# Ledger of designs, part 51: designed miniproteins, single chains, continued (5)

Each design is a single chain, and the fold is of that chain. pLDDT is the mean over its residues in the fold that is shown.

## One batch from the design tools (miniprotein)

Design m17753
Fold by ESMFold2-Fast:
Structure m17753 (fold): chain A 69 residues (1-69)
Amino acid sequence: GSPLLPPSEENLKLVKETAEKAVEYAKQGKRSQAASFLTAAYLIAVASNDEEGLKIAREAGKKVDEILA
């Protein structure tokens, strides 16, 4: 593969934790912080080429959009 980061349970955990923080910032109305953490979750998932991480990031993106709509 061509991932920038090696696939690992640690990278998946980082995606989960980062995505959760994005959703929490969205619930607080902190659009800038929510966007930053959501972007970070996507970048980690893309860099590690992790489909599970990408699903988590996409799901968090949907939740952020719903909360901030």
Scores: mean pLDDT 80

Design m17754
Fold by ESMFold2-Fast:
Structure m17754 (fold): chain A 74 residues (1-74)
Amino acid sequence: MKLSREELDAEVDLALAAMYLAIAKRMYQSGAPKEEILEVAKKAIDLAERVRGVFPEEADSIIEEAKKLIEEVK
């Protein structure tokens, strides 16, 4: 089974969204500035939103975790 170019691009964006979420969580744990944490978390949401049509469950999970982190640091 081979993914289409469109599905591969969505998989890359999903991986990037997960990476930005992990970075934002690590920044929060290390006491990074609130503004920087919010910027990275929002980037994770933007990437996840772009792939919701292909990976809705995975994208929604990332968006929910990122929003939860934003509320914690806000």
Scores: mean pLDDT 82

Design m17755
Fold by ESMFold2-Fast:
Structure m17755 (fold): chain A 63 residues (1-63)
Amino acid sequence: MLTEEQRRLRRRIAEDVARLLGLSREEAERIATEVLLENPEASDLELEALAFARALRYVAEKK
């Protein structure tokens, strides 16, 4: 499970992703959570970059 700090980071990333890419908050939160769980040792900046890259691919493929 995510730590308290990681949950706060996940929420910030999810809000940014939802706002900038037009995803629902739930979809953005799902993507951010998966990225954080897959990359528990990554820095905050790396996690943000990975979450945005994943979200961009998701948006590009979802019609």
Scores: mean pLDDT 77

Design m17756
Fold by ESMFold2-Fast:
Structure m17756 (fold): chain A 96 residues (1-96)
Amino acid sequence: MVEEILELVREIAERNLGEPMAEAEERYAREFVETAGLSKEQQEALLARARDALAAGSGASSALVEAVLAALADPEVQAKMAEVSSAFAAESRARA
């Protein structure tokens, strides 16, 4: 199901931006979803929520991140997500 979430993010990013999703962004999204440790039910709910938010005019990245954060009930999982976000920010700065 990680691949299904990434496929959704990739398709919408490419359609909205008119260019392929950057390797770093795709890797970040993968690590984010994997670190969340979402159950099958939570992943299905996340996909449904992301689709609804996109239909309402939200950007793909914002809609998916918001849905993931809302699905996270465990503070330890939230802490791990913060670490992944920090690592991605540091890597982006190093490459810039």
Scores: mean pLDDT 58

Design m17757
Fold by ESMFold2-Fast:
Structure m17757 (fold): chain A 77 residues (1-77)
Amino acid sequence: SFEEEKAKAIAILRENIAGIERILATNPDMPPEQRALLEQVLEVGKEGLKKVEAAKSMEELKKALEETLKAIASLRP
């Protein structure tokens, strides 16, 4: 259960990180404000992935995901 949920969380975070990196790479003429926001989301996502990878229990996994979502929700344009 825990190992399955952790593996799913890692897979989803990696896919989202790759998606944002793709958007940044394929849109060089993106407005600076939008680029800065996506770069901030990417940074938060990468830190979240590290915390999820380090999680040793379901409680730690849920905390890592909750903190990551909170950090993303706190970003403003």
Scores: mean pLDDT 85

Design m17758
Fold by ESMFold2-Fast:
Structure m17758 (fold): chain A 81 residues (1-81)
Amino acid sequence: DAEEKLKRIEKTIEEIEKTHPQAAEVMRRILEGAKTHSIRETGEFDPEEVVRLLEDSLRTVVANMGGPLKEAAERLLEAIR
């Protein structure tokens, strides 16, 4: 479910932080943005909407970025499948 996907995302960001802390920080900001957008649009935290928004943002990173940022985004996409 969406809550388990968000837990996997958080764990994956923690693992990325050990090797590429700047890439992990960018991923955390993307996740925070998705959470903030969900709250502003619906008035409440919706895990399913957060996962959808995050997936769209991560796909954009994979398409347009390289190096550690692309690798981090690919790992998070695998975590949510």
Scores: mean pLDDT 81

Design m17759
Fold by ESMFold2-Fast:
Parts: sequence; structure tokens; C-alpha cells
Structure m17759 (fold): chain A 74 residues (1-74)
Amino acid sequence: SEEQVRKLEEFVKSLELPEDVLSKVKVVAQKAIEVARRGGDAAEMLRQGAKSAEQNGQHELAEALRKGAEHIEK
């Protein structure tokens, strides 16, 4: 939805992370925004991204994506 897109863009702008991690968050967030614009579940997309990041040892990325999913569901 438009509201999920706005909340996710706001969340990404508020993040203070190392540039390498922030760049990866922005890539996943952009995909989630596209999902939301097509009427899909952006929060679920972010949760799946977080699970993949965790499995690959990218703990900071996983935590940021989990918080993003929580933020857009509030």
C-alpha cells in the first residue's frame, strides 16, 4: 500500500548504519517497495530477506530488515 511505501522510505532514511550494510538494506527495501506497489506484503518480503541475511551471517542487515518489517506494520 502507499502507506507501507511511505513508512518504509521513512524507516530507511532514519537508519544509521555502515555504508556497506545501508546499501544492502536499500536494495531489499526497494524490492519491498515494488512488492507493496503491486499490492503484495512488503513486511513479509522484508522478513524473508532478514531470514536469508541471518543464514548468510549478515546479522546487522538481518536486524535492520526485521525492524523495517515491524515499522511498516505499525
Scores: mean pLDDT 83

Design m17760
Fold by ESMFold2-Fast:
Structure m17760 (fold): chain A 83 residues (1-83)
Amino acid sequence: DELKELLEELKELGMSDSSYESALKTLEEIEDEELKEVVKEMLKKSVELAKALKEGKLSEEELRKMNEETLKKLEPKVKKLLE
């Protein structure tokens, strides 16, 4: 399960046990495979950003800009799933 592997990687990067358990429960409740794919893309991006921040390669301003760009790319996909 790639989603679980991504969550485990985020946990190693500083995600709390409570956040990890909450996220796992939420992912287990998602039955829509298209929504799972959107969440997977978000988690992959979160892992990349968390690694960059931990390595000092990313500033808080750059993190904010990257989050805004990621949301803009994912918003059309999320809107299609909510319609």
Scores: mean pLDDT 70

Design m17761
Fold by ESMFold2-Fast:
Structure m17761 (fold): chain A 70 residues (1-70)
Amino acid sequence: MSDRERAKRMAATAVDEALVPASMIPELLKATGLTVEDLREADFAEPEDREKLKNAPNYQAAVDYIVSYV
């Protein structure tokens, strides 16, 4: 799996499971270069990535983790 595909799955999961607030979605898309359509087409994140997002100390840390794969 490519780093971009991994980032897409993490971003889609973060949005779907409310791991980031709706107000941060435009910033997440801008930082990653992903589109709303990319999120709609993406599968869910790998269990290890989902746990890292879920256990992030704050929303910015979750976004930074996703961006690290872009």
Scores: mean pLDDT 81

Design m17762
Fold by ESMFold2-Fast:
Structure m17762 (fold): chain A 96 residues (1-96)
Amino acid sequence: GDQEEVVAKIKALVEALKSSDPNVVQAAAFNLGALAELYPQEVEKLLDEILPPLVEALKHENENVVLAAANALISIYKAVTSEKKKQKILDALQTI
């Protein structure tokens, strides 16, 4: 169903964040931010899979990748409703 398709898209974007091509990483981060606005519950459910590669993208040498990852994290932070999950995002950012 639609939820299964959204989950599959999120997982594909999580894998794309691990790409050696900065254009692919930038596009994946941008699309994850968009999905957080459209499908906040599905993104919140998959936060543990999304957060590690997105935080790694913040350490990237390419400024466009860093900006896209930062904007995606802001959208995800706004989308999540759980205080525990909001804290998980903040804790991960402290590792940078």
Scores: mean pLDDT 87

Design m17763
Fold by ESMFold2-Fast:
Structure m17763 (fold): chain A 73 residues (1-73)
Amino acid sequence: SGLSPEMIEAEVETSLVQMRASVVKLAYERGKLSEEEYQKELRELLERARAIVEAHPENEDARRLARDIEEEI
């Protein structure tokens, strides 16, 4: 037993969104992004995370990621 190719792609996309959120937060903390730019990037990442959750509601990492990003906005 294992994940389908589509579920593996969802795990990869979740990891990419997690990495991008970390990069964006670091850029904000270093003063490279304004608060408005940071919030815009987070909203775009939240939309991506929510799309993964909608397609793959069993993906616990995507659900946690969406919650964590929403709490930061």
Scores: mean pLDDT 87

Design m17764
Fold by ESMFold2-Fast:
Order: structure tokens, then sequence, then C-alpha cells
Structure m17764 (fold): chain A 80 residues (1-80)
């Protein structure tokens, strides 16, 4: 269902946004960017592993990772 994937995307977006804002306040933009990049790489690897077990679970995890990536890019654009 597209609604389920959209919800996963929005959750990933929100998580990355919160992480970026937290790290930016503590250590500045380079640390915030690095933290989100590490999160996205972790989530993409997890999505790949879960896809081997269940295509549906893998698709949801992939949408979550996409949301996190998009949040990082949007926030970098907004603050720079």
Amino acid sequence: AQGVLQAAYERGYRRAKELFESEYKKKGIDAAREAVEKLVKFLEEQAKQNAARSEETGAMNRAYAEGARDAGEELEKELL
C-alpha cells in the first residue's frame, strides 16, 4: 500500500531532521551532515538485508532511508 510506504518515508524524514538539528546545535553543520550520512548508510544497508527476508519489509525500510536522505539534503539547502 502506497500509504504505508509514505508513512515510512515521513518517519525517516522526521528522524533525520531531528538528528540534523540536534547535531547542528552541538557541533555545527559539518557534524550534522556527517551524522545524517551515517544514518542513511546504516538504514540503506538494513533495508538491503531485510529485503532478502521480505520484499514488503525491505520496501518499507527503503522508503524510510529515502526520507532520511531527503531530509538531510533539504536541511543543508535551507541552512546554507
Scores: mean pLDDT 79

Design m17765
Fold by ESMFold2-Fast:
Structure m17765 (fold): chain A 93 residues (1-93)
Amino acid sequence: MEIPEELLEELERIAKEKEPLLKESQELIEKLSEEEKKKLREELEKLSKLPLDEQIEELEKLREKAKKEGNEALEKFYEILLTQLKMKKKALE
Protein backbone atom coordinates (compact mmCIF):
# COMPACT_ATOMS: atom_id res chain seq x y z
CA MET A 1 0.00 0.00 0.00
CA GLU A 2 1.37 3.40 -0.99
CA ILE A 3 0.65 6.14 1.54
CA PRO A 4 1.07 9.88 0.77
CA GLU A 5 4.43 11.26 2.01
CA GLU A 6 2.83 13.57 4.60
CA LEU A 7 0.92 10.65 6.17
CA LEU A 8 4.06 8.45 5.99
CA GLU A 9 5.88 11.00 8.20
CA GLU A 10 3.14 10.62 10.83
CA LEU A 11 3.31 6.81 10.63
CA GLU A 12 7.12 6.94 11.02
CA ARG A 13 6.74 9.03 14.21
CA ILE A 14 4.18 6.52 15.52
CA ALA A 15 6.62 3.68 14.77
CA LYS A 16 9.30 5.39 16.89
CA GLU A 17 7.07 6.51 19.78
CA LYS A 18 4.06 4.14 19.66
CA GLU A 19 4.91 0.93 17.80
CA PRO A 20 1.55 -0.70 18.81
CA LEU A 21 -0.45 1.89 16.80
CA LEU A 22 1.64 1.30 13.66
CA LYS A 23 1.24 -2.48 14.07
CA GLU A 24 -2.54 -2.10 14.49
CA SER A 25 -2.74 0.09 11.34
CA GLN A 26 -0.71 -2.46 9.32
CA GLU A 27 -2.88 -5.38 10.54
CA LEU A 28 -6.04 -3.46 9.56
CA ILE A 29 -4.64 -2.78 6.05
CA GLU A 30 -3.78 -6.50 5.65
CA LYS A 31 -7.45 -7.38 6.37
CA LEU A 32 -8.61 -5.23 3.43
CA SER A 33 -9.39 -6.69 -0.01
CA GLU A 34 -7.28 -5.61 -3.00
CA GLU A 35 -10.20 -3.43 -4.18
CA GLU A 36 -10.47 -1.79 -0.74
CA LYS A 37 -6.68 -1.23 -0.64
CA LYS A 38 -6.80 0.46 -4.08
CA LYS A 39 -9.73 2.66 -3.00
CA LEU A 40 -7.93 3.54 0.27
CA ARG A 41 -4.76 4.50 -1.65
CA GLU A 42 -6.79 6.78 -3.96
CA GLU A 43 -8.58 8.43 -1.01
CA LEU A 44 -5.29 8.98 0.88
CA GLU A 45 -3.72 10.50 -2.26
CA LYS A 46 -6.66 12.94 -2.53
CA LEU A 47 -6.32 13.80 1.19
CA SER A 48 -2.59 14.56 0.84
CA LYS A 49 -3.46 17.45 -1.53
CA LEU A 50 -5.70 19.14 1.08
CA PRO A 51 -4.76 21.44 4.00
CA LEU A 52 -4.57 19.70 7.40
CA ASP A 53 -7.97 21.00 8.60
CA GLU A 54 -9.69 19.77 5.41
CA GLN A 55 -7.86 16.41 5.68
CA ILE A 56 -9.37 15.98 9.17
CA GLU A 57 -12.89 16.87 7.92
CA GLU A 58 -12.62 14.53 4.91
CA LEU A 59 -11.28 11.66 7.07
CA GLU A 60 -14.27 12.04 9.42
CA LYS A 61 -16.57 11.72 6.38
CA LEU A 62 -14.65 8.65 5.13
CA ARG A 63 -14.89 7.05 8.60
CA GLU A 64 -18.69 7.60 8.68
CA LYS A 65 -18.99 6.14 5.16
CA ALA A 66 -16.97 3.04 6.18
CA LYS A 67 -19.24 2.67 9.25
CA LYS A 68 -22.39 2.86 7.09
CA GLU A 69 -20.92 0.24 4.71
CA GLY A 70 -20.12 -2.06 7.67
CA ASN A 71 -16.39 -2.00 6.89
CA GLU A 72 -15.03 -2.22 10.44
CA ALA A 73 -11.38 -2.49 9.34
CA LEU A 74 -11.57 0.71 7.23
CA GLU A 75 -13.51 2.54 9.97
CA LYS A 76 -10.84 1.65 12.55
CA PHE A 77 -8.00 2.56 10.16
CA TYR A 78 -9.53 5.99 9.48
CA GLU A 79 -10.06 6.46 13.25
CA ILE A 80 -6.35 5.82 13.94
CA LEU A 81 -5.26 8.11 11.09
CA LEU A 82 -7.70 10.84 12.21
CA THR A 83 -6.30 10.66 15.76
CA GLN A 84 -2.74 11.11 14.44
CA LEU A 85 -3.69 14.10 12.25
CA LYS A 86 -5.50 15.75 15.19
CA MET A 87 -2.38 15.25 17.34
CA LYS A 88 -0.26 16.83 14.57
CA LYS A 89 -2.63 19.82 14.40
CA LYS A 90 -2.33 20.37 18.17
CA ALA A 91 1.49 20.22 17.94
CA LEU A 92 1.45 22.87 15.16
CA GLU A 93 -0.94 25.22 17.03
Scores: mean pLDDT 72

Design m17766
Fold by ESMFold2-Fast:
Structure m17766 (fold): chain A 68 residues (1-68)
Amino acid sequence: SARELARALGVRELTELHGVSREEAERIVDAALAGAPREEVVARMQAHGVSRETAERLVEGVRTLAAQ
């Protein structure tokens, strides 16, 4: 499904490009897909060293892909 693909791609980017643990990346992406407030998800990514610009792009990308 589009949602499963969005989850897999979001987790992969967080783990491979940003050094977030798989468990935490899954929790972050699952929160984004469950409709958690954008600023909450962005702040959580920033706590793991992801820049604000990258975090905002990732939330938008994951949500847009999952909506297809």
Scores: mean pLDDT 88

Design m17767
Fold by ESMFold2-Fast:
Structure m17767 (fold): chain A 64 residues (1-64)
Amino acid sequence: SAADLANEAGRAAARGDGETAKRLLLEGGIASEEQAEAVKRAADSGDLEAAERQIVRAVIAAGV
């Protein structure tokens, strides 16, 4: 489900795995390319709070 993909993206971002987080958000139709790339940049840079905030915003906007 999209909710399962969002949860897994959050776990990937928490590990600093921005590439996996971006892929999962795009596969789930949760985030736009631009939003998913923002999550990737935040996670890759170690800004885990920014990555989580971006995921939450995308999830709310997508109605997940």
Scores: mean pLDDT 85

Design m17768
Fold by ESMFold2-Fast:
Structure m17768 (fold): chain A 83 residues (1-83)
Amino acid sequence: MKPAPGWVMGAVDRGIEKGRVRDVVRFAILFGLWDVLDYVAEKVPLDEVRRILEEIGEEAKKNNWQDILKAVEEALARLDARA
């Protein structure tokens, strides 16, 4: 997978600055943007990112969104490897 384009990272920075961390994480999960998730994990406390991922995972379980659930599980494993 190629790194996200610079305009995507610029949008991520603006989202974090505006307190829209949940929206940025949700976007990264929906589109499989692992470099965006890694970048957010460098800028935002890991506990907050983990909490957001767990909330998205619970929403995915309730709605039977198997692809999103798998993406959340992979994202949580990536964060655990960094901790």
Scores: mean pLDDT 77

Design m17769
Fold by ESMFold2-Fast:
Structure m17769 (fold): chain A 88 residues (1-88)
Amino acid sequence: SEEKLKQLAVYALLKLRQIALNKDTLSDEEVREKIREVIEEAQKLAKENGIDFETFKKRLIELLKKESERYPEYKDVFDMAIEEIEKA
């Protein structure tokens, strides 16, 4: 379960990083839509794998904050992702 939680969090991070890398080809609205799609997919995968979604949200937010410190270029998209995760 812990290993599955870590794998799902990393999977979501990589998807969000792909959005951040492509942000200059997307509008802010398209970025937010793609972020919401990642969160919806992650929620579905969490349920299918018996992962507590609240625990997943906390883990992903922590991971996004740490990655934003290392890679400031991702910060705007990751801050949007944190907002959308907290609303979910």
Scores: mean pLDDT 88

Design m17770
Fold by ESMFold2-Fast:
Structure m17770 (fold): chain A 87 residues (1-87)
Amino acid sequence: SELEEQVKRAFEYLEELEKEGADPRKVELARELVEERARLLEEKKKEGDPSRALSEAEQHLIAAERAFADERYEEAEEHLRKAREAA
């Protein structure tokens, strides 16, 4: 379950940010990204075929996660919005 491992790692990262007293805006955005990843994991479990091409929602979420890692928070928020709209 590669998606389950991704969600687990995302929650571990969120916990670490909270422990370090990171910027509340950064923590909140990280939380929203983790919640959307968990939601897409549940949808993937319903579809039963993890080998299919990435959905438009997954592509936007990956872009949001990358932008967040690069500290481009406005771009991360925009991609997260598009991921939610595409789902």
Scores: mean pLDDT 73

Design m17771
Fold by ESMFold2-Fast:
Structure m17771 (fold): chain A 72 residues (1-72)
Amino acid sequence: MVFDISGFSKEEIEELVKKLKEIAKKHGAKVEIEVDYEKGELYVDVSSEDEEKREEARKEIEEAVEEARKKL
């Protein structure tokens, strides 16, 4: 997954990354997150052997990013 984080401050990005990691952990999924500050892009890879847990984590991550963007 790739998210546009243009307009976020460094502090807002760090808070978002922390929230996304907590969401993945809550659903028993693993997450790898990479931030490209130059492009304003957030790369998120969610993995789980349980497809349902992976899908739930991905959905909540997408919702969290959208909610954070709406607050800008």
Scores: mean pLDDT 83

Design m17772
Fold by ESMFold2-Fast:
Structure m17772 (fold): chain A 79 residues (1-79)
Amino acid sequence: SPEIEELLEQIKQLVQEILEAIKNKAPQSQIDQLLQQLDALEQQLAELMKTQSEEEQKAVFERLRPILEELQAALKAWA
């Protein structure tokens, strides 16, 4: 789905912005705003995924997993 591919690209770009903000010691308020934007994109993706096959859902999850794991590691180190 073109909409899923666009959301995946937006999520990837936003995660990179969050990682860069953490690296540059940006204010917590800025990081919190970026995390809220990420949550909104993840909710949009979840809604679109309801119409996808189990195999397509798994493929999308496997594409996101390393990106989200990198983000979680950075957030844990930042906290």
Scores: mean pLDDT 85

Design m17773
Fold by ESMFold2-Fast:
Structure m17773 (fold): chain A 67 residues (1-67)
Amino acid sequence: LTPEQRQLLQWLTSIGGVGEELAQRLIDAGFTSIEQLKRATEEEVAAIPGVSPLLARTIVEAARLYE
């Protein structure tokens, strides 16, 4: 992981329900920045293995609240 991706991984794991393995799957799927997650749909995030529809909404909302 790049230093930027490692920082993203740490931020993602601060979200309730997101472990390091799941955060890594999000990065591997192309969600490599918070800006991409802000623009993502809940359906796109929920397509990642291990992400429930509720967790997908939580991730997208957390990204939209990020500065």
Scores: mean pLDDT 80

Design m17774
Fold by ESMFold2-Fast:
Structure m17774 (fold): chain A 60 residues (1-60)
Amino acid sequence: MEEKLKEAYERGKEIAQTHGLDAARDEALRLGVELIKKGIPVNEAIEIVKAYLDGAREAA
């Protein structure tokens, strides 16, 4: 779990730096949908998406 959260954080940061915060938010929504489709529990998916958005905000 921690490794997935760290990866999500770094990815969100990278996307926000490259494409801006709005693009990172759109990718966060897409990531959430993809995680649920892959059978990741909703609670875990929420934590991953939150880490992604936290990384994006740090870069903005």
Scores: mean pLDDT 81

Design m17775
Fold by ESMFold2-Fast:
Structure m17775 (fold): chain A 67 residues (1-67)
Amino acid sequence: SQKEIEKKEVLIGFLEISYNTSLYLAKKMEEQGRDDLAAQLKKDAEDLGKHIEELKKELEKLKKKLS
């Protein structure tokens, strides 16, 4: 439904902000010599990236059903 599409688009938007924030913080932690924390943030970003890609695939399937 259109409502489900809108909800997924909003969720993807929030997750993309979280993804970009984690990558930015990882870079800042590396600059400070906090390599262990930077590595954890990069792993969190990888997991978020995979989740975002799955949601985008679901969103495309929903859009095809309405077209």
Scores: mean pLDDT 86

Design m17776
Fold by ESMFold2-Fast:
Structure m17776 (fold): chain A 89 residues (1-89)
Amino acid sequence: SAAEAEKKRLEEYEKKIREKLEEMGKKYSWLYSPSAIEAVFKQAKKVLEHDPETTLEIVENSETLFELMANIMKHIKNSKDPKLQALLG
């Protein structure tokens, strides 16, 4: 079904995001705690559910956790989706 295809796509994107965050953590282990990595992952996962393609592109084009978080925040602020805006508090 279309719903099952979408679920599989989101699961694959979540895996790619996790792998990229682990790569960032290994490269900059002196700068980022495991708790910071998990916090960024949880935020990215929430945004992924609303805009999977743009979220994955942001993750793939970010070099550090700081840049990734900044790019996610910019995407949410530029979005007119009330559900995404709610993630800013």
Scores: mean pLDDT 76

Design m17777
Fold by ESMFold2-Fast:
Structure m17777 (fold): chain A 105 residues (1-105)
Amino acid sequence: MLVTEHETAEAEVLGHRVAISTTITTDTDTGEVEIVVSAAGLAETREEAERIAEGAAELAEKKAKEKAEELGVNYELETRKAVHYNEDSGRYLALGIARAKGTPA
């Protein structure tokens, strides 16, 4: 059985506001825990978005590690960053995602 918890927060990266979403999924049959942290910000230029995405990825990784350590999970960590242009808003979405997955220590 999968149990999912969601947390939201806000932070600042390089003077830009970033929205943080944390999802914790526990498989009660296996004891496996998956923690996904995403940090997302908006920028007017691609170059700014790339810098924000780097900072967002670092922030997401830090929070994923902290949550995994808090939960006592032996984890593997994956971190990704992306920049996406939104034609409707004329802005760039800067995204950092970290995933920590493992079992209790």
Scores: mean pLDDT 85

Design m17778
Fold by ESMFold2-Fast:
Order: structure tokens, then C-alpha cells, then sequence
Structure m17778 (fold): chain A 87 residues (1-87)
């Protein structure tokens, strides 16, 4: 189902965010690639939710006042919040 695809993608993004070998910029690139693959199979509401999540990641990446760890922690919280809403 569309919901199951969205959940699997968000869980994969969460794994990227927990991978200390990946930079935050690399995580965004991997998340965008994943979204492009599943986007045509998602409802408009799920597409909007994913786009809002990716836009939030990009804004976090631009925030020079935040450490790499703080960007990652905030991104994890946003992914977990979206997962809770979908599940």
C-alpha cells in the first residue's frame, strides 16, 4: 500500500540519520533519491508530507548556528513525528 511504502521510506531515512559515516548533506541527497523513486506511488497528502520533511531538512542544513549532531537530532524527531501520524 501507499502507506506501507511511505513507512518503509521513512524508516530507511531514519537509518541514514543514525549512520555516523554519512554527513547531513549526504543524508538529504539519499532521502531525496528515495522520495523520487516512491513519489509517483504516493497520495498527494503523503507527497506533500515528504516534501515538507525534505524542505525542513534543507533548512536545517543551512542553519550555521546548529551543530551536525543538532541537525541530525532535529531531523530524527521530524521523521519519528511523521511516522507516528502515518502508522
Amino acid sequence: SEKELAIEALEEILEYLKDESLSFEEIIEKAEELFKKIEPKLSELLQESFQQLLDAFKELAKDESLSEEEKREEAILRVETLLEKIK
Scores: mean pLDDT 87

Design m17779
Fold by ESMFold2-Fast:
Structure m17779 (fold): chain A 79 residues (1-79)
Amino acid sequence: MEEVKKLKEEADKAYKEKANEGRQRIADLRSQAEQVAKENPEKAAEALKQATDEMRSIADEVDAFRKKLLEKVKEAEEK
């Protein structure tokens, strides 16, 4: 099934692009938290907690996107 193979490749590409954007956003948040920790060590714990909450939200967004792509591929395979 060449069509199913193409759908899987397109889904994989879309996921990799979304995951790469997510990783970039997480890296930026981590860098910001490290900067706060360097400038105000006493506030590092609070900054890290806020960054962690935002990173979790980004991870959930990427994971939800992946699940939607996998569900579409599975539906195509079952037909």
Scores: mean pLDDT 79

Design m17780
Fold by ESMFold2-Fast:
Structure m17780 (fold): chain A 62 residues (1-62)
Amino acid sequence: SKLERMLELAKRYGELYTKAVELERQAAASTDDAVKQQLLAQAAQYRAEAARLLAEIARLAE
């Protein structure tokens, strides 16, 4: 069902979002610019994946 699919995507969204936030927190705590860049790039990737899942949920809700 659409609801089951939406719940699956929402769970995956939460996991990716949490991972992105943790990487952003680590970047903020780092004093090494190269390490900051790497962590922020990884966080941006997880944020992009999470945004795609939100878009899929929105499409299913229509």
Scores: mean pLDDT 89

Design m17781
Fold by ESMFold2-Fast:
Structure m17781 (fold): chain A 69 residues (1-69)
Amino acid sequence: AEEHIRKGGEALFRGDVEAAVRHFREALELDPSLAPRIEELIEKVRDSLPAEVAAAVREGFRRVVEELA
């Protein structure tokens, strides 16, 4: 689970929204309690990302959380 969060963060830093969302999904499938931590990571990194990339990853992650709820 931790490894997937780390890889998701790295993909996010690259601007690879699809890879970031996929890794975050895998983390949540292993441990749903990680959702707040992933949300905090996205918010922390948003200042370093283009607004479009930040918005896209938030939307992708929201859909994953809704699917797993």
Scores: mean pLDDT 76

Design m17782
Fold by ESMFold2-Fast:
Structure m17782 (fold): chain A 97 residues (1-97)
Amino acid sequence: AEELRKEGIEALKNGDYEKAFELLTEAHKIYEKQYGKGARIHFAPELAVAAYKLKDYKTAAEYAKYLNISMILGLPDKEIRDTALYLLENLEELEKK
């Protein structure tokens, strides 16, 4: 699970959003099987950004609901952090799609 998360974050940094979403979703499934629904928050910021970059606004909004400033500040690269902050600030507009 942790290896898949690390690989997913690296794919996200490299702009490979499809691979990032796939790897992070797989890591999330493993975590959810072992730790329950609480695992969702551990992957929310990365999955929200990846979904948004793939223009999957519904999925991006679903994960963006779990975002907070502390999680966003922990994200790699300024571009990824700026995207997550945009999602947090514009969640209501994304949910209308």
Scores: mean pLDDT 76

Design m17783
Fold by ESMFold2-Fast:
Structure m17783 (fold): chain A 85 residues (1-85)
Amino acid sequence: MEAEIDALVAEAGALLAEFADRVAAGGLTEEAIAAAEAELEAAFRALEARLEALYAQASEEQRRALHEKVGAQQAAFAARLAAAE
């Protein structure tokens, strides 16, 4: 479980960082940003299916830890998007 959770969190974090870096580089059109957002959304939908399976088998503490990590990644993503404009 832990290795699966760590891999999922790392993968989600990498996707968010790559997206944030692309936006922060600047000069992107709204169309290019929208395309990057669509790619990120599709990747996260795939991760969500894996997350659902992990939640079904996780203890209460493991589910809470995973939920907190995913929430932190989402909050960081929102903050980076706001900073990048």
Scores: mean pLDDT 72

Design m17784
Fold by ESMFold2-Fast:
Structure m17784 (fold): chain A 94 residues (1-94)
Amino acid sequence: SAMEEQFKKLKEEIEKKLKELEEKIRNDPRLSAGQKEMLIKFIRREAEEILKDIEEKLKENPEDEELYKQLVERVEKIFESLEKFIEQVAEEAA
């Protein structure tokens, strides 16, 4: 269905962004091993909650192209917020 295709695309984008943030965390020399583990666990939980919310909204409003665009924008904003949070933790650790 169109809803399944929309969810698949959003899921793939979220998984891509999650992988990029995990790599950024792992490669940050300012963060301790323990901080890296905690941040990776945190962003994984956040990504799981985002996916659940998206699936629910798409099921409630199937084939709503405007809703799909809003969900894409929401994902972008959430990952921007997560990146800022990670940077704040790294700056405080340095």
Scores: mean pLDDT 85

Design m17785
Fold by ESMFold2-Fast:
Structure m17785 (fold): chain A 84 residues (1-84)
Amino acid sequence: SVLEQLEELKKFVEEEGEKIKAIKDEEERKKALKELLEKANKQLEEIGEQVRASELSKEEQEKLKKLLGEILEIVKETVEAVGE
């Protein structure tokens, strides 16, 4: 389901974000962040297409909005921690 894909994406950005923060080389850390952002953007685009093709209930729409917000906050925290 779309909600399951968002939960999987949330876990992916959390796990990759922690790995990126652990990289000691600044250039490698910035490169890994760029790759994370590209992958997250592609997955969000694919999920967005599925949302447009799906008739979601009001409850599912609220859960989707909450999960998307949580994913964006994790990405923002990772970007701020890397420093660019």
Scores: mean pLDDT 83

Design m17786
Fold by ESMFold2-Fast:
Structure m17786 (fold): chain A 73 residues (1-73)
Amino acid sequence: MSVLELIEEKEKELIEELKKRNAPEGLIEEAKRRFKQLKAVAEKYKLSMEEARELVEQIRRDIEAQLEAILAS
């Protein structure tokens, strides 16, 4: 699996989870935007699999925290 394939797989997983949890469309678009940026960074800087996994986890945690804050409102 390439770094790009890992990022794309993790994007699909997160977007599916967000849709199942009825996340606002704005949050889904934010997640897509952040993964698009990560793919650009991975290509430009030739990120390792470890670096890509760490950055994916950071995006996931931030988006999940935003969803929880929205649902708690």
Scores: mean pLDDT 86

Design m17787
Fold by ESMFold2-Fast:
Structure m17787 (fold): chain A 96 residues (1-96)
Amino acid sequence: SVEEIQEKIDEILETRDLSPEVREKLERIREDVEGRLGELLVLADKYGFTDLKALILRYLAENPELQEQAIEQVRRLEGERAGREVRVALEVLQSL
C-alpha cells in the first residue's frame, strides 16, 4: 500500500493547484512515506485530500507497528486532541 499512497501523492501533485510549500512537503514525504505517515495525514486532512487520508488510515490500521510514530507526528504538529482523534479512528477501523 506504500505504492498506492505514492501514486495518490503523484496524482495530487499533477492535478491540484498547490502552494510551493505544500508541493515541496508532499515531494519530500513521497521519498519516505512510512517515516512520515503522520505528517502526510495532517496535510491530507488540512487540504481536503480525502482519498489520500483514507489510504493512510487504512495502511496504518493494517500496519499497527507504524501507528505510534504516526500519532506522535500528528500530536507534535496539531496537538494532543488531533493525536487522540487519529488513535480513535484507527481503533474503529481495526474493529471493522
Scores: mean pLDDT 86

Design m17788
Fold by ESMFold2-Fast:
Structure m17788 (fold): chain A 81 residues (1-81)
Amino acid sequence: TEALDALDAAVAAALAKLSAEDRAKFTAAAREAALLIQEGVENNDKEKIIAGLQIVLDTAEALNLPDVVEAAQAAIAAIEA
């Protein structure tokens, strides 16, 4: 969806600007999120997809990545619709 494409773009832009330490933290959270999203898609479990996106949102907030926060919120809203 357009919201997920926007999230991917925001994440890619943020990763280019992050320190190695913060990039490692975000990458670890993104791996956990990707597993939940994959399980949610495979099982038609909307709650798991949202849980994965919530991990991305929480990590982006902790790392002060406002563009990723906005994109993650939009992606969650799109999945909930």
Scores: mean pLDDT 82

